Designed miniproteins, single chains. Designs and how they scored, part 95

Each design is a single chain, and the fold is of that chain. pLDDT is the mean over its residues in the fold that is shown.

## One batch from the design tools (miniprotein)

Design m3515
Fold by ESMFold2-Fast:
Structure m3515 (fold): chain A 88 residues (1-88)
Amino acid sequence: SLIEKLKEASKNKKYFEELQLINELEKAGIPREEILSHASEKVREILREIDEALRRMIDSIGKLMLTKSKVAKEVVEEERQRLLELLE
C-alpha cells in the first residue's frame, strides 16, 4: 500500500521519497488531511510553506490580471463611444 510506503519513508528520513509518495497518493484521490497524518512533521512543514508561497503567487497573478483586464475593458468602451460619435 502507498500509505505503508509513506510511513516507511518517514521512518527512514527519506524526505524526497515522502514528497513523491504524497503526490502519488493525492493523485489517487486520497484526502490530503489523511495523507499528511502519515507524513513526517518536517515534510508537513515543507508542504505548508510551498502551499502558502503558491497561494501568494496565485493571488498576485489574479490581481495583475484583474487590473489589466479592467484597463483593457475601459479602453474598449472609450473607442466604442468615439466610433459612435463619428457615425452620428
Scores: mean pLDDT 75

Design m3516
Fold by ESMFold2-Fast:
Structure m3516 (fold): chain A 83 residues (1-83)
Amino acid sequence: AALEAGRAGLAAGRAATDGASARAGGLAAARAAGAGKDDAEAGKLAMEGGLAAARAATDAAGAAAGAAGAIAGIGAAFQAGAK
């Protein structure tokens, strides 16, 4: 299933980078709660884009795209928020 492929991709990405992804998630949540509401929303949209791309792909490609999308999205959100 397309949704399942996207979730599997995110899970694989988190398993590979548990420490980094957990830290990034915590910082994004903190920004949403306090400063930088726009930054938090930008990060959320980037993550949603990654999941949508993963869902459109085949099972094997979807898993890889989901993991890459999740990691890239988090990184992009941080870079955008830092400016």
Scores: mean pLDDT 51

Design m3517
Fold by ESMFold2-Fast:
Structure m3517 (fold): chain A 66 residues (1-66)
Amino acid sequence: MDRAAEAYAQGLRAYRAGDLEAAEAHFRQSIALDPKNAGTWRRLGEVLLERGKEDEAARYYELAKK
């Protein structure tokens, strides 16, 4: 099974449940397994923004543009 896609799906489930800490951890794992997926970088940025980490979120949005 694609572990990067599984981590991404777990991140989405955590995000929908309001568990932003778990969502961040799962999206970071997905990026570690597949750093070329710009969509995952953007999702991590969204989670970081909702957690009040605006500077870090901005950095990840820039990475998602590539």
Scores: mean pLDDT 79

Design m3519
Fold by ESMFold2-Fast:
Structure m3519 (fold): chain A 90 residues (1-90)
Amino acid sequence: SMEEKVKELYESLNEEEREKRKEVVRYTALALRIIGLIFDAEIQLEKTSDPEKRRELEEVIRELEELLERLKEGAPLEEIEARIDELEAR
């Protein structure tokens, strides 16, 4: 099965390789969270006619796009996660 093949691949990795793969998984999960928030804000922009709310959504999209670039540039994952949490609370 695909699950058995994935498990065998995972078990074949040494400790150093596992830590590197975990880092990639954490990075990917954070990138997907940022992208999802951008898409949610874009959908809200399409439904919103209020100029003030549109400005707020455009600002959130800009901040999320800057955060995605910081993630790509190797910013600490904990700092990226904290910033996502702040933006989600708005």
Scores: mean pLDDT 84

Design m3520
Fold by ESMFold2-Fast:
Structure m3520 (fold): chain A 66 residues (1-66)
Amino acid sequence: EAAELLREAIEALERGDYRKAALLALRAGDAGGLSVSRAVAIAILAAAGEGEEARRMLEEALREVE
């Protein structure tokens, strides 16, 4: 379920768990909640510690899936 994975990824970012956020973003992409390229971009941003930008992209993806 893509929307739930995106929400969990945002929650992980809020806790500072960048690894979990990256994995959940990739899972959301695999589930069809966003394109694979967007999922990879979000995962790279999260892994790089760019939490605010990763969060914005996740929130945008969640709005699209709603």
Scores: mean pLDDT 79

Design m3521
Fold by ESMFold2-Fast:
Structure m3521 (fold): chain A 60 residues (1-60)
Amino acid sequence: GAEEAIDDVQEAALDGQEALSSGNTEEGIEALEKALDVAKEVGGVDGADAVQEKIDELKS
């Protein structure tokens, strides 16, 4: 359900943060892009917007 999808988004975001902390920016971006896909699938636009903003920030 939606709760499980939110947990998946949080887990992907955590993996992204770990990759970024290790200097693996590309891996961090990939993890966040996966989280964005899950957020879009669930229809949680608020979550999708936050993840997209983070990706854009990292690509800057």
Scores: mean pLDDT 70

Design m3522
Fold by ESMFold2-Fast:
Structure m3522 (fold): chain A 77 residues (1-77)
Amino acid sequence: EVVKEITLKNGESKEVELPAGIYKNTGAGGSVAIKDLNGKILAYLAVGQSVDISDHAGTYILENIGSGFDVTVKLYS
């Protein structure tokens, strides 16, 4: 089940509160950088890639690092 969706336009950054869980880039193209609040890159999600942050729920910066596509990151239960 998808419990949360976050959409990022090409080049957009959003500060988001992420509950514990598995996050997947389900966009048609592009990559998402997951950053801490100091801008340190913690992970990259290319299309179809997932990251498990169950041990690290909190506030992150998600950035669509550009390919001309909007990206959607989904949290799965």
Scores: mean pLDDT 75

Design m3523
Fold by ESMFold2-Fast:
Structure m3523 (fold): chain A 99 residues (1-99)
Amino acid sequence: SLAETARFLAEQAEKLAERHKDNPEVVKKLQEAADYLRKAADSIEKGNLKEAYENLQKAMDYLAEAERLSKDLDDRIDISVLLIGAATLQVIVKEKLEK
C-alpha cells in the first residue's frame, strides 16, 4: 500500500541517520524527513490525501537538505534514492486527489 511505502521510506531514512551519527546536522534532517514520511503514511491511511501530499513535500525538503549537507558521495546517492521514492509517492497521491 502507499502508506506502507511511506513507512518503509521512513525506516530507511532512520537507518541512514544511524550511519551518519558523526554528522549531527545530517542526522537531524534525516530524522525530520522520517517524521514527515510517517505523518504522510498516517494521512494516507485516514484518506487525507492533501495532508499526505504536504507531508511528503516537507519530507522531500528535509531529504534535499540532508543531501546538501552530506560530504560523502555514497551518502548523497542513498539520500537521493529516498528523495526519488518520496517524489514518486507524492505523484501517485496527487493523481488520487485529481481523480
Scores: mean pLDDT 88

Design m3524
Fold by ESMFold2-Fast:
Parts: structure tokens; C-alpha cells; sequence
Structure m3524 (fold): chain A 68 residues (1-68)
């Protein structure tokens, strides 16, 4: 599966309000392409909406790494 396919899966789960699944797929997209701006932006939005939820701590670390 490509970075684009993972990003699209993330968007699909986000629409279903399955936010943990959405975050997992955005992370996979960024692992394949660390400069994938759409996946980074989608993950950033999700993290802002779920601030303080420890289920997203790993996703936050991936997001921060993608900024450099």
C-alpha cells in the first residue's frame, strides 16, 4: 500500500469517527513519505481535536518528527 492509499484510508476512518484507526493510517502514510503534507495536515487536525488523549501520544511524536 502506498503513502497516498494509507492517507485515503485515514480519511475514510476519520469520516466514520474511528479516530484511532485514522491516526494509525496517517502515521503509516508519514512513515512511507515523511514529507507528505496532506497526511501531516490531517494528522495535525486530528491531534488538535483530541488534545490530552494518551491514545494519540505516539501519533503526536510522529507528527512532530514530520515537521523537520
Amino acid sequence: MSAEEYNEKGKEYYKKKEYEKAAEYFIRALQLDPKYEEARNNLGKLLREHRGNPKFDKAEKVYLASLF
Scores: mean pLDDT 84

Design m3525
Fold by ESMFold2-Fast:
Structure m3525 (fold): chain A 80 residues (1-80)
Amino acid sequence: SREEFLEKVLERIDKHLEEVLAQLTDPEAQAHVRLLADYAKREVKRLVDDPTVSEEEVEAFYDRLLAALDTHAAGLRGQA
């Protein structure tokens, strides 16, 4: 179901967030990554609630969100 799909995507975001946070020592960098993860969860929920959006489209959006999370984490680390 779309509900089960949403739960799986949110779980994957949480697992990735934990992995990224484990690599960061700067509290400000951690705060930024947490905000991005919260944004990602809200957007995924919105997309899943839209019946015109396919699971494949949500997966593509999810992949972009993970890439953005990684990019921001790397950028914050590099600015130190």
Scores: mean pLDDT 77

Design m3526
Fold by ESMFold2-Fast:
Structure m3526 (fold): chain A 65 residues (1-65)
Amino acid sequence: LDGREAGRAGAAAGAAAGGAGASTSNWDQMKHGDDPEGVAEGALRGGLASGDAAAAEASQKASLA
């Protein structure tokens, strides 16, 4: 339960950071006429990967406690 909550928080933080990045990048890309969907997808994928790593670390630390 604690590990699940820590994992969810980590994933949410990563997704939020990725989402914020996607939002700003997508806005800028729309103004320039580039690939806004590709930018948003890349940011989400990066955010998920970072969040997943943080969740794994939190889970390991919880097991050691």
Scores: mean pLDDT 52

Design m3527
Fold by ESMFold2-Fast:
Structure m3527 (fold): chain A 90 residues (1-90)
Amino acid sequence: SADLEEALRYARLLRSDDLATRREAAEKLVGLLSSPDPEVRYLAARALAELAREHPELARGAVDALKKLLSDPDSRVRSAAATALKELGV
């Protein structure tokens, strides 16, 4: 799906040497946390967990969306969200 391709692309762009590109990728991944596809939500949450570990300031905008995912029906999504929030000190 287009959302799945977008999630994979922006997860990769989090490793860009350009701060503006990393910031845009983080914002796009935050939006994908609300995808109806659990695979997309899982990939976005996992990517944001990695970002939160390395650059927590870029992942702080995800806190409210990640808290919502703690009640997600998919256990992988819940686990990834919990990991990201732990890395953010929440």
Scores: mean pLDDT 88

Design m3528
Fold by ESMFold2-Fast:
Structure m3528 (fold): chain A 109 residues (1-109)
Amino acid sequence: APATVDAALRVTLEDGEDARRAAELVERAIRETAAAAGVEVSVQVRVDEAAGVVSVAMRLTAPSYEAARETAVAAARAALEALEAAGIKVASATLTLTAEGEAPEVTEF
């Protein structure tokens, strides 16, 4: 059966970075990565400009848990690479994965 994974990406930017521009680049990279992998994704982005934080909630539906997990990690990496290419400096990034029957997984970048 297809697996559904909830993924939360939290990106903390360095002081003075454009959090709105960062959010646009992050959302684009995530959607393009999921599309390339053939994985269905819903994306919600929140921006805290005062804190310099971009929070992304993703729901991924894939043929397997492993496919959803690999796509979420690839999407997070692509988002960070898009920020670097744009000259936006990232202080920290964390990806949290949750799925029914699986242990929660946390990846720090």
Scores: mean pLDDT 88

Design m3529
Fold by ESMFold2-Fast:
Structure m3529 (fold): chain A 66 residues (1-66)
Amino acid sequence: SEKRKKILELIALELRKIGLEFDLELVENDESLSEEERKRKIEELRREIEEIEREIKRLEEELKKL
């Protein structure tokens, strides 16, 4: 089922997003990182989260049409 496949993909993306949000909190509170390293890692994680959020929205729209 195409609908079932998209639901599983949506669940996987939501779980990945939760993991990245936790990684973001860890990086923000990591006193061992330089300011430059912290900023770079935060920027990279935020870009990945935004990409996943776009894909989630796309899948949600596709699921509404099924």
Scores: mean pLDDT 88

Design m3530
Fold by ESMFold2-Fast:
Structure m3530 (fold): chain A 70 residues (1-70)
Amino acid sequence: MAETPEFRAEVAIAMARIMLAVMKVTGGDEEVIRRVEELIREAERALAAGDYERAIALAEEAIALAKKSF
């Protein structure tokens, strides 16, 4: 499988979205949910702009924040 920067960014964003969905259904902290949503939106904007490294970093930050909520 080719691990292009674009593919890595898409996978990281998908993982962040899954974590956000889990937080929303399990009743996570509203402030943390808001910050995770913000980071995912910024990651999606970076992906759309072709800034794959920034998209990965933002998505990984979202995942790290979500993990601290469990």
Scores: mean pLDDT 83

Design m3532
Fold by ESMFold2-Fast:
Structure m3532 (fold): chain A 85 residues (1-85)
Amino acid sequence: MKEKLEIEIEVGIALITIGVAVAVRNPDKPFARLEDLSPEAQKLAEEAIKLVQEAIRYAENGDFEKAREYAKKALELAQKLMDLV
């Protein structure tokens, strides 16, 4: 089931990209943590993570249409989070 793996990889790459971007903003911190963000950015990060979890859940159930929808929403929130760091 190739589409499931592709969605999971895309989501994983997005999360890694966000982590790297936040780390670059704070070079003295080797690991970025949610509590190191502003309250607004922290809320967006938590919502993006929830959408990622929903995308994975739908993909595991074979609902690739909803999985892609939630993955896209997670990426959109991740991009908005990037504007706040």
Scores: mean pLDDT 66

Design m3533
Fold by ESMFold2-Fast:
Structure m3533 (fold): chain A 59 residues (1-59)
Amino acid sequence: MSEEELTEEAVRIAEEKGVEAAKKYAEKQAFKMASEGKLSLEDAMKMAQKAIEAAEKAA
């Protein structure tokens, strides 16, 4: 999953289920990517933060 895909999905979840659901989703996906070695923990946290900010702005 790319940063764009994570952000788009978080925004969609925020619109459908609310911002708290989007936050949980973004954090879960970012930590999963970090644990799989696809991203550093720092990069995963940055992706989650950007996705959460976009979700809050959209909802």
Scores: mean pLDDT 78

Design m3534
Fold by ESMFold2-Fast:
Structure m3534 (fold): chain A 66 residues (1-66)
Amino acid sequence: MIGPGAFATAAYEELKASEEQVLRLLMLANMKGDELTDEQAIEAALDAGFSEEEAKRLVEYARKLG
């Protein structure tokens, strides 16, 4: 399971995403719950404007933070 905060941190640290995109990702992830499945995390990233490849990289990086 992936926390929204860890997922937002992954966007900032791994992809060097903008503050706007990080905040959008955090909001969308929080709407799915306190912990996300990989599928929910990928959906949140895609909705935030990341590519499928970027979404997969974010999931991998966020798991290293837990």
Scores: mean pLDDT 82

Design m3535
Fold by ESMFold2-Fast:
Structure m3535 (fold): chain A 56 residues (1-56)
Amino acid sequence: TNVEEALRLVEENVRVRRELQERVESGEISPEEAQRRLEEIRRNDERANELLAASA
């Protein structure tokens, strides 16, 4: 369902945000690279919201 798909996106976004924080803190990636990945998360959040709206 659209709700199921939206929940997967939300879970993925939470996981990626946590991983990005850990990677920046460990020095594995730069803050600049983290910002690019955060932009992807923002787009996923928008998509999840659209899926939820479509299922309402």
Scores: mean pLDDT 76

Design m3536
Fold by ESMFold2-Fast:
Structure m3536 (fold): chain A 85 residues (1-85)
Amino acid sequence: MFYTEAKEEDIEKMRKIAEELLEEGRRAAEEGDVEKLRELAKEAIEKGKELNSVVLGTATALRLIGLAIDAELRKRKEEERRKLE
């Protein structure tokens, strides 16, 4: 058995943390800060484990990784645009 009873209080804490991490991730993505997005994804996983909300933590991390991929793709397009003009 690998499932632990998540207390309602811990689930609500994780939900709030997920929202805060995603909002910070959105700002980092707008600035093209891929490294910050990776750090936020790692924090989401760690907080999910701490609060027995591994599924929500992992889902939040995947959303942050998606933002990091989008930011990296935008950076590559900007470099291509500068090269080709």
Scores: mean pLDDT 76

Design m3537
Fold by ESMFold2-Fast:
Formats: structure tokens, sequence, C-alpha cells
Structure m3537 (fold): chain A 61 residues (1-61)
């Protein structure tokens, strides 16, 4: 499920962001899931997964 994958990527990234940025990200993701194409969902998922991975590496023990 593309939407489930996007939500998982969103939660990974949200944990690494300030609360205000996390809230804005979740709102945008909900909008994309509700109104976006499958291609838009896939592109956003890949971008958020890559960003989460980069930030996780930077904050890793």
Amino acid sequence: DAAARLRAATERLAKLLPPEDAAALRAEVDRVIATGSDQEIEILTVQLEALAEALEKQKAL
C-alpha cells in the first residue's frame, strides 16, 4: 500500500524534526494521500525515506 509506505516514511522523519515541522509535514502528507496521484505519493515517499535515512545517520549513536 503506497499510502501506508508514505505514512511510515513520514513518521520516521517526523521523529527527527521539531514539533512544528513534524505537524506541517503530517498535514502535507495527509493532503497528498487524499488528493495526489500514485506517482506523487511514490516520489514523496522516496524523498522522505532518503531524508529520514540521512538524518538518522547524522543523529546515530
Scores: mean pLDDT 81

Design m3538
Fold by ESMFold2-Fast:
Structure m3538 (fold): chain A 60 residues (1-60)
Amino acid sequence: SDEEKEKLLKEIEELSKELIKKGIRVEEAQRVLDNLEKLKNLSVEELKELKEYMKKLLKE
């Protein structure tokens, strides 16, 4: 669970950086990066939902 959570946080960090590089939802993506430590308090399910949301934003 902790290993899965660490992997999800790294993937979310990478997705946030990709969004910023592409100019998509830059303010929102920057907030995610600035709050990575707070995201450690989320459940695995919540982190999976955030990851899927960010993947959808990249399709815009």
Scores: mean pLDDT 83

Design m3539
Fold by ESMFold2-Fast:
Structure m3539 (fold): chain A 68 residues (1-68)
Amino acid sequence: MEELKKKIQEANKLYDEALSKAREIVAEHREQAAKATPVEGDYLRAQAAVEASELILEAKKKMEELLK
């Protein structure tokens, strides 16, 4: 049980770090998009969303492996 709790804590940390990084990427690109043309801004926001999603998906895979 103690080992399971440590695994859960580490999994939660991985998720929290990924979520924080994803939000940072989105916020940074939104700031740049606001200064760009509408079309270029839309493209930048879309790319940020894809990158953020990939980070979260990778964290999920690591969490699932850790919890085995």
Scores: mean pLDDT 79

Design m3540
Fold by ESMFold2-Fast:
Structure m3540 (fold): chain A 64 residues (1-64)
Amino acid sequence: MSEEEIRLAIEALEWFASRLSDAAARARVQAHIAEARKALEEGDLETARRHLEEAGLVVESASL
């Protein structure tokens, strides 16, 4: 995943997080997004990607 793809994934996950009715799931997604943004700022694309994958899993679980 490129830096541009990571930035787009963060934007998409922030949008999904804002639409989640489950406050706990929303908070967890936002926490992973914050860690992904920090890793991206530090140039750690692998760590950023892992946090975005975890955020995506929370979104999928909350959609059930």
Scores: mean pLDDT 81

Design m3541
Fold by ESMFold2-Fast:
Structure m3541 (fold): chain A 60 residues (1-60)
Amino acid sequence: LNRLLRAVRDYTAKKPDELSLKKGDILLVLEVVDDDYLKAQSLSTGETGIVPIEYLEEIK
């Protein structure tokens, strides 16, 4: 999945493999991990990590 998603709210990483998000951050989807989590790259920081899908929306 090479899609762009936007963070709808702030998220603080709970594990070393997770990304922290700020509302409005744009993320490139790299991989679907499961029904609740994606592996993504932050376009703001260039960092990659696991993020919860419920904190993300598609960019129109």
Scores: mean pLDDT 80

Design m3542
Fold by ESMFold2-Fast:
Structure m3542 (fold): chain A 81 residues (1-81)
Amino acid sequence: MTVTISVAGLSKEQAAKLKEFAESKPGVGATYDSRGRVFASGDLTREEALELIDKALSLGGSARALENGEVIASANTSLFN
């Protein structure tokens, strides 16, 4: 199933690192911008989605993962309200 992960609150350099980490997983595509936002999407397990969220948190960001429109994992979600 397709999981979508949105991240915010990173520096440009940290966003680039998170993009590279996400794209290290088979079938995952990611983009980042100069505002420290990352969007990743692909055929991710719940465990792989949690790894991406943990990585985003370690870099100082906030993250939310969605599957079929349902939040399956989130951390520091104030930036998404």
Scores: mean pLDDT 77

Design m3543
Fold by ESMFold2-Fast:
Structure m3543 (fold): chain A 61 residues (1-61)
Amino acid sequence: GDELFAEGRYEEAAEEYRRELEKDPNNGMAWANLGVALHHAGRVAEGDEYLRRAQALQPSP
């Protein structure tokens, strides 16, 4: 995901982060990375949904 994101290939980066979530649905970083990639792809509402899920999965402060 990170290499595709760095290349500006945001939709493909989002697909790779989705694969990470299939392996570990509690991976808050993958939820956050997916949300950011969707924002850059112009899919802001979907990105916001994934970012909210990432926040819910973060360790307590």
Scores: mean pLDDT 76

Design m3544
Fold by ESMFold2-Fast:
Parts: C-alpha cells; sequence; structure tokens
Structure m3544 (fold): chain A 65 residues (1-65)
C-alpha cells in the first residue's frame, strides 16, 4: 500500500492535473478500490485532496503555484 501511495503521488506530480480514481487505476495497473483506499489514506495525511468533480490532486501545500 505504501509503495502504491508513493506511485500515486508521483503520477499526480508528473501529470500536473487532477485525476479520477479510474484514471489512476488504469495508469498504475491496479483496481479502483485499491487506488481509492490509498487515496483515502493520502487524504487523511493531507497529501491529496478531492475536488468538486470527484477528481484527486496534490494538496495545495505540496503543489507548486
Amino acid sequence: LRALQDRILATLREEGRPLSAAELARRLGVSQPTVRRALRELERQGLVRRGPDGRWDLSPALAPG
């Protein structure tokens, strides 16, 4: 799970845009429930946030700009 969390953060940083759990699952080759679980843990840690459209992005504290 920790390795998946790190890959999610790297993917979001590389893409530079909000991604849905489905997009992350496709890019990382894992199931949506697995990605969603990792995203919830990252959200609890303040590393990512969910936007009004349901897409996930890096926390403003971590994102440049």
Scores: mean pLDDT 77

Design m3545
Fold by ESMFold2-Fast:
Structure m3545 (fold): chain A 84 residues (1-84)
Amino acid sequence: TEKENIQKAIEYVEKAIEALKAGDAEKAIEYLRKAAGYLMDTNNSETYEALEYLQKAIEAAEAGDLEKALEYAEKALEIAKKLL
């Protein structure tokens, strides 16, 4: 269901945040991509803002800016939680 997909996205964003705090950019990117996949599967436009922040977090992590990636991931988490 949509709610189950949002809950899974939240779980993966939380895992990504833990990976970013541990300095594991590769693992963080993997988890952020999984989270984005779950939000895209909802086919709901209300998820677009959270998806935008997840994309920004992935781009920052790929650039090695883990502090900025963490900031964007935390923002995506906040927005995703409001969708429940």
Scores: mean pLDDT 88

Design m3546
Fold by ESMFold2-Fast:
Structure m3546 (fold): chain A 85 residues (1-85)
Amino acid sequence: MEVYVAIKSKDAEKAKKAVEELGGVAEADEKTGVVAGKLPSLLKAAEAAREVGGIFLSGLTREQGIEGVEKLGGSKELAEKGFDK
């Protein structure tokens, strides 16, 4: 089951790479420090949370994923780009 993730980090590109290395897809916005992405499982989401630091939010639905991105200061456009890769 895919997991939608929102991350707020001082190094958004590093957080994006961590998601991608765990088999996920992600998009980063360096201006806000927010990353939106998907990971293939809850276990991989937990692994990503341990690697990235900062604030990590996860959701099992696209709606929860978008809400998480917006709560961290990201845009719905960022969420759609990160989730649809």
Scores: mean pLDDT 83

Design m3547
Fold by ESMFold2-Fast:
Structure m3547 (fold): chain A 54 residues (1-54)
Amino acid sequence: SVSERNRRLREKALEASKATPEEAQKIADEVYKEMLERFENRKKISEEALKEQE
């Protein structure tokens, strides 16, 4: 679900604020990758919906 994902992103941001600069950067990279995967999943869902309707 989207709401649970948003909450997880906020928790990672909080951990980054307590972590060392290096760990904070790694957490930011992981968050960015998850956002990209979310975008890809949305694209796949849209493509499947279009195929089903057509």
Scores: mean pLDDT 73

Design m3548
Fold by ESMFold2-Fast:
Parts: sequence; C-alpha cells; structure tokens
Structure m3548 (fold): chain A 93 residues (1-93)
Amino acid sequence: MEEDLLFAEAVMHYLAGRFYLDEGKYEEAVKHYERAIELLKQLPDTPETRRFLAEAEAGLYEAKAKIAEKNGDVETSEKYRQKADELRAEAAK
C-alpha cells in the first residue's frame, strides 16, 4: 500500500541519481540519492530494504567522491570511494 508507493518512489530517485551521476551532474545525483535513502528509511527493516539502502548509500558516496575530486580534495574523494565500495560489498550479500 503506502509502503509500495514509498518503495516505488525510492526506486525512481535511485535511478535518477544514477542517471545524473553518469551525466556528470554530481550535485543533482546527491539530491536524488539522499531522497531515495530518506524514503527507504521509512520502510520496514527487511533484507530487500537493507540491500537497496546500502546500494543507494553507495551511490551517494560515489557522487560525493566525484564532487570532492572536482574540488581537488583527493583525500576526501578516496575516503568516499572506499565507503561506496564497502557498502556495495554489503549489498551483494
């Protein structure tokens, strides 16, 4: 019901985040990933929701890493990339 609607909206924002990340629009990607995460956190804690949340958080950190890289902050970029990789490994379980 409402949970199905929240999940569908989270999926749409996740896909938009990926699209903007691929287009090099990293600030827009961040906004969409943050909205997906916000919606997912309102859903019951299930393995499916946890995996999707980890994937959305990985996308957020990847977008933040790209922003840090554009600003010349290599250390912050490397930390965010590492966090994204850890979250993707968790999602793959």
Scores: mean pLDDT 84

Design m3549
Fold by ESMFold2-Fast:
Structure m3549 (fold): chain A 61 residues (1-61)
Amino acid sequence: MSPEQQLIAAIVDGVRGLAAELPREEVRATVDAILADAERFLSPSQVAALRAELERVVAEG
């Protein structure tokens, strides 16, 4: 796997852990902040993949 795929997986896992402990509103704010920062370091396709996974975590919480 690419280092970027491993980073995306690690971020998603971390946010899933937060979703188990925190209210949805706080998880939503954290996801929005992560996605804004990710746009500076990841390609548009990688940001889209990360967004899809994080939106799923928020929806499941």
Scores: mean pLDDT 80

Design m3550
Fold by ESMFold2-Fast:
Structure m3550 (fold): chain A 66 residues (1-66)
Amino acid sequence: SGKEEMEKAKKEMDEAMKELQELSEKGASIEEIARAIGRVLRAIGDIIDIALKSGLMDYAKELLLG
């Protein structure tokens, strides 16, 4: 279950990172870019929190860093 929850959070992170890239490329406002950064950071925090609770830090490292 912890792995499935981390995979969902990783998908959220990837979607937020894609949004951040698109916002950067189209010259979005600083406020829009800041919100997208906030989404990425929240998703990373979720992955770490799940990993700490589940004892899956090595898996989280692989998931985040490849």
Scores: mean pLDDT 84

Design m3551
Fold by ESMFold2-Fast:
Structure m3551 (fold): chain A 72 residues (1-72)
Amino acid sequence: DSPEEKKLALIRAANEGLEEALKVLSDDEAHEIVNEGVLAVAPKMAGASAEEVRKELLEKIKKLVEEKVKKK
């Protein structure tokens, strides 16, 4: 995969994760979770495929949302 394909996969996954997070979290909390997920996945992009970047980010966001909801 090209660097451009990986970047596009990251952006699309971030947008999908934000939409899902906004269903159960406030706007501020949802953006915080998505930013945390992106920061965790971005360093791994060089060694990953676009599909792996997408899956890693969506799973990371899902886990962070679940942890945030559990604390309510």
Scores: mean pLDDT 81

Design m3552
Fold by ESMFold2-Fast:
Structure m3552 (fold): chain A 78 residues (1-78)
Amino acid sequence: GKEEIKKLLEEAKKSSLEEKEKLLEEALKLLEEEYPDDLEAQITVGMALLAIGVGNAVNDPEFGLEMALKILEEFLEK
């Protein structure tokens, strides 16, 4: 549920870049799989993946992961 995803995001905040990426990928997978018919959840997954992609494209993966984390947290606070 959303609480499990929140725990992954809290752990990601405290983690190294490599571990943060893995934890965010797991959070995105859970959100996509548990809420497939939730339009806001699916848009949130797409926006977070776009943020990660932009970070990689500009050679700043930390920026992309931090933006994805913020996008996911904003969704979960609703």
Scores: mean pLDDT 84

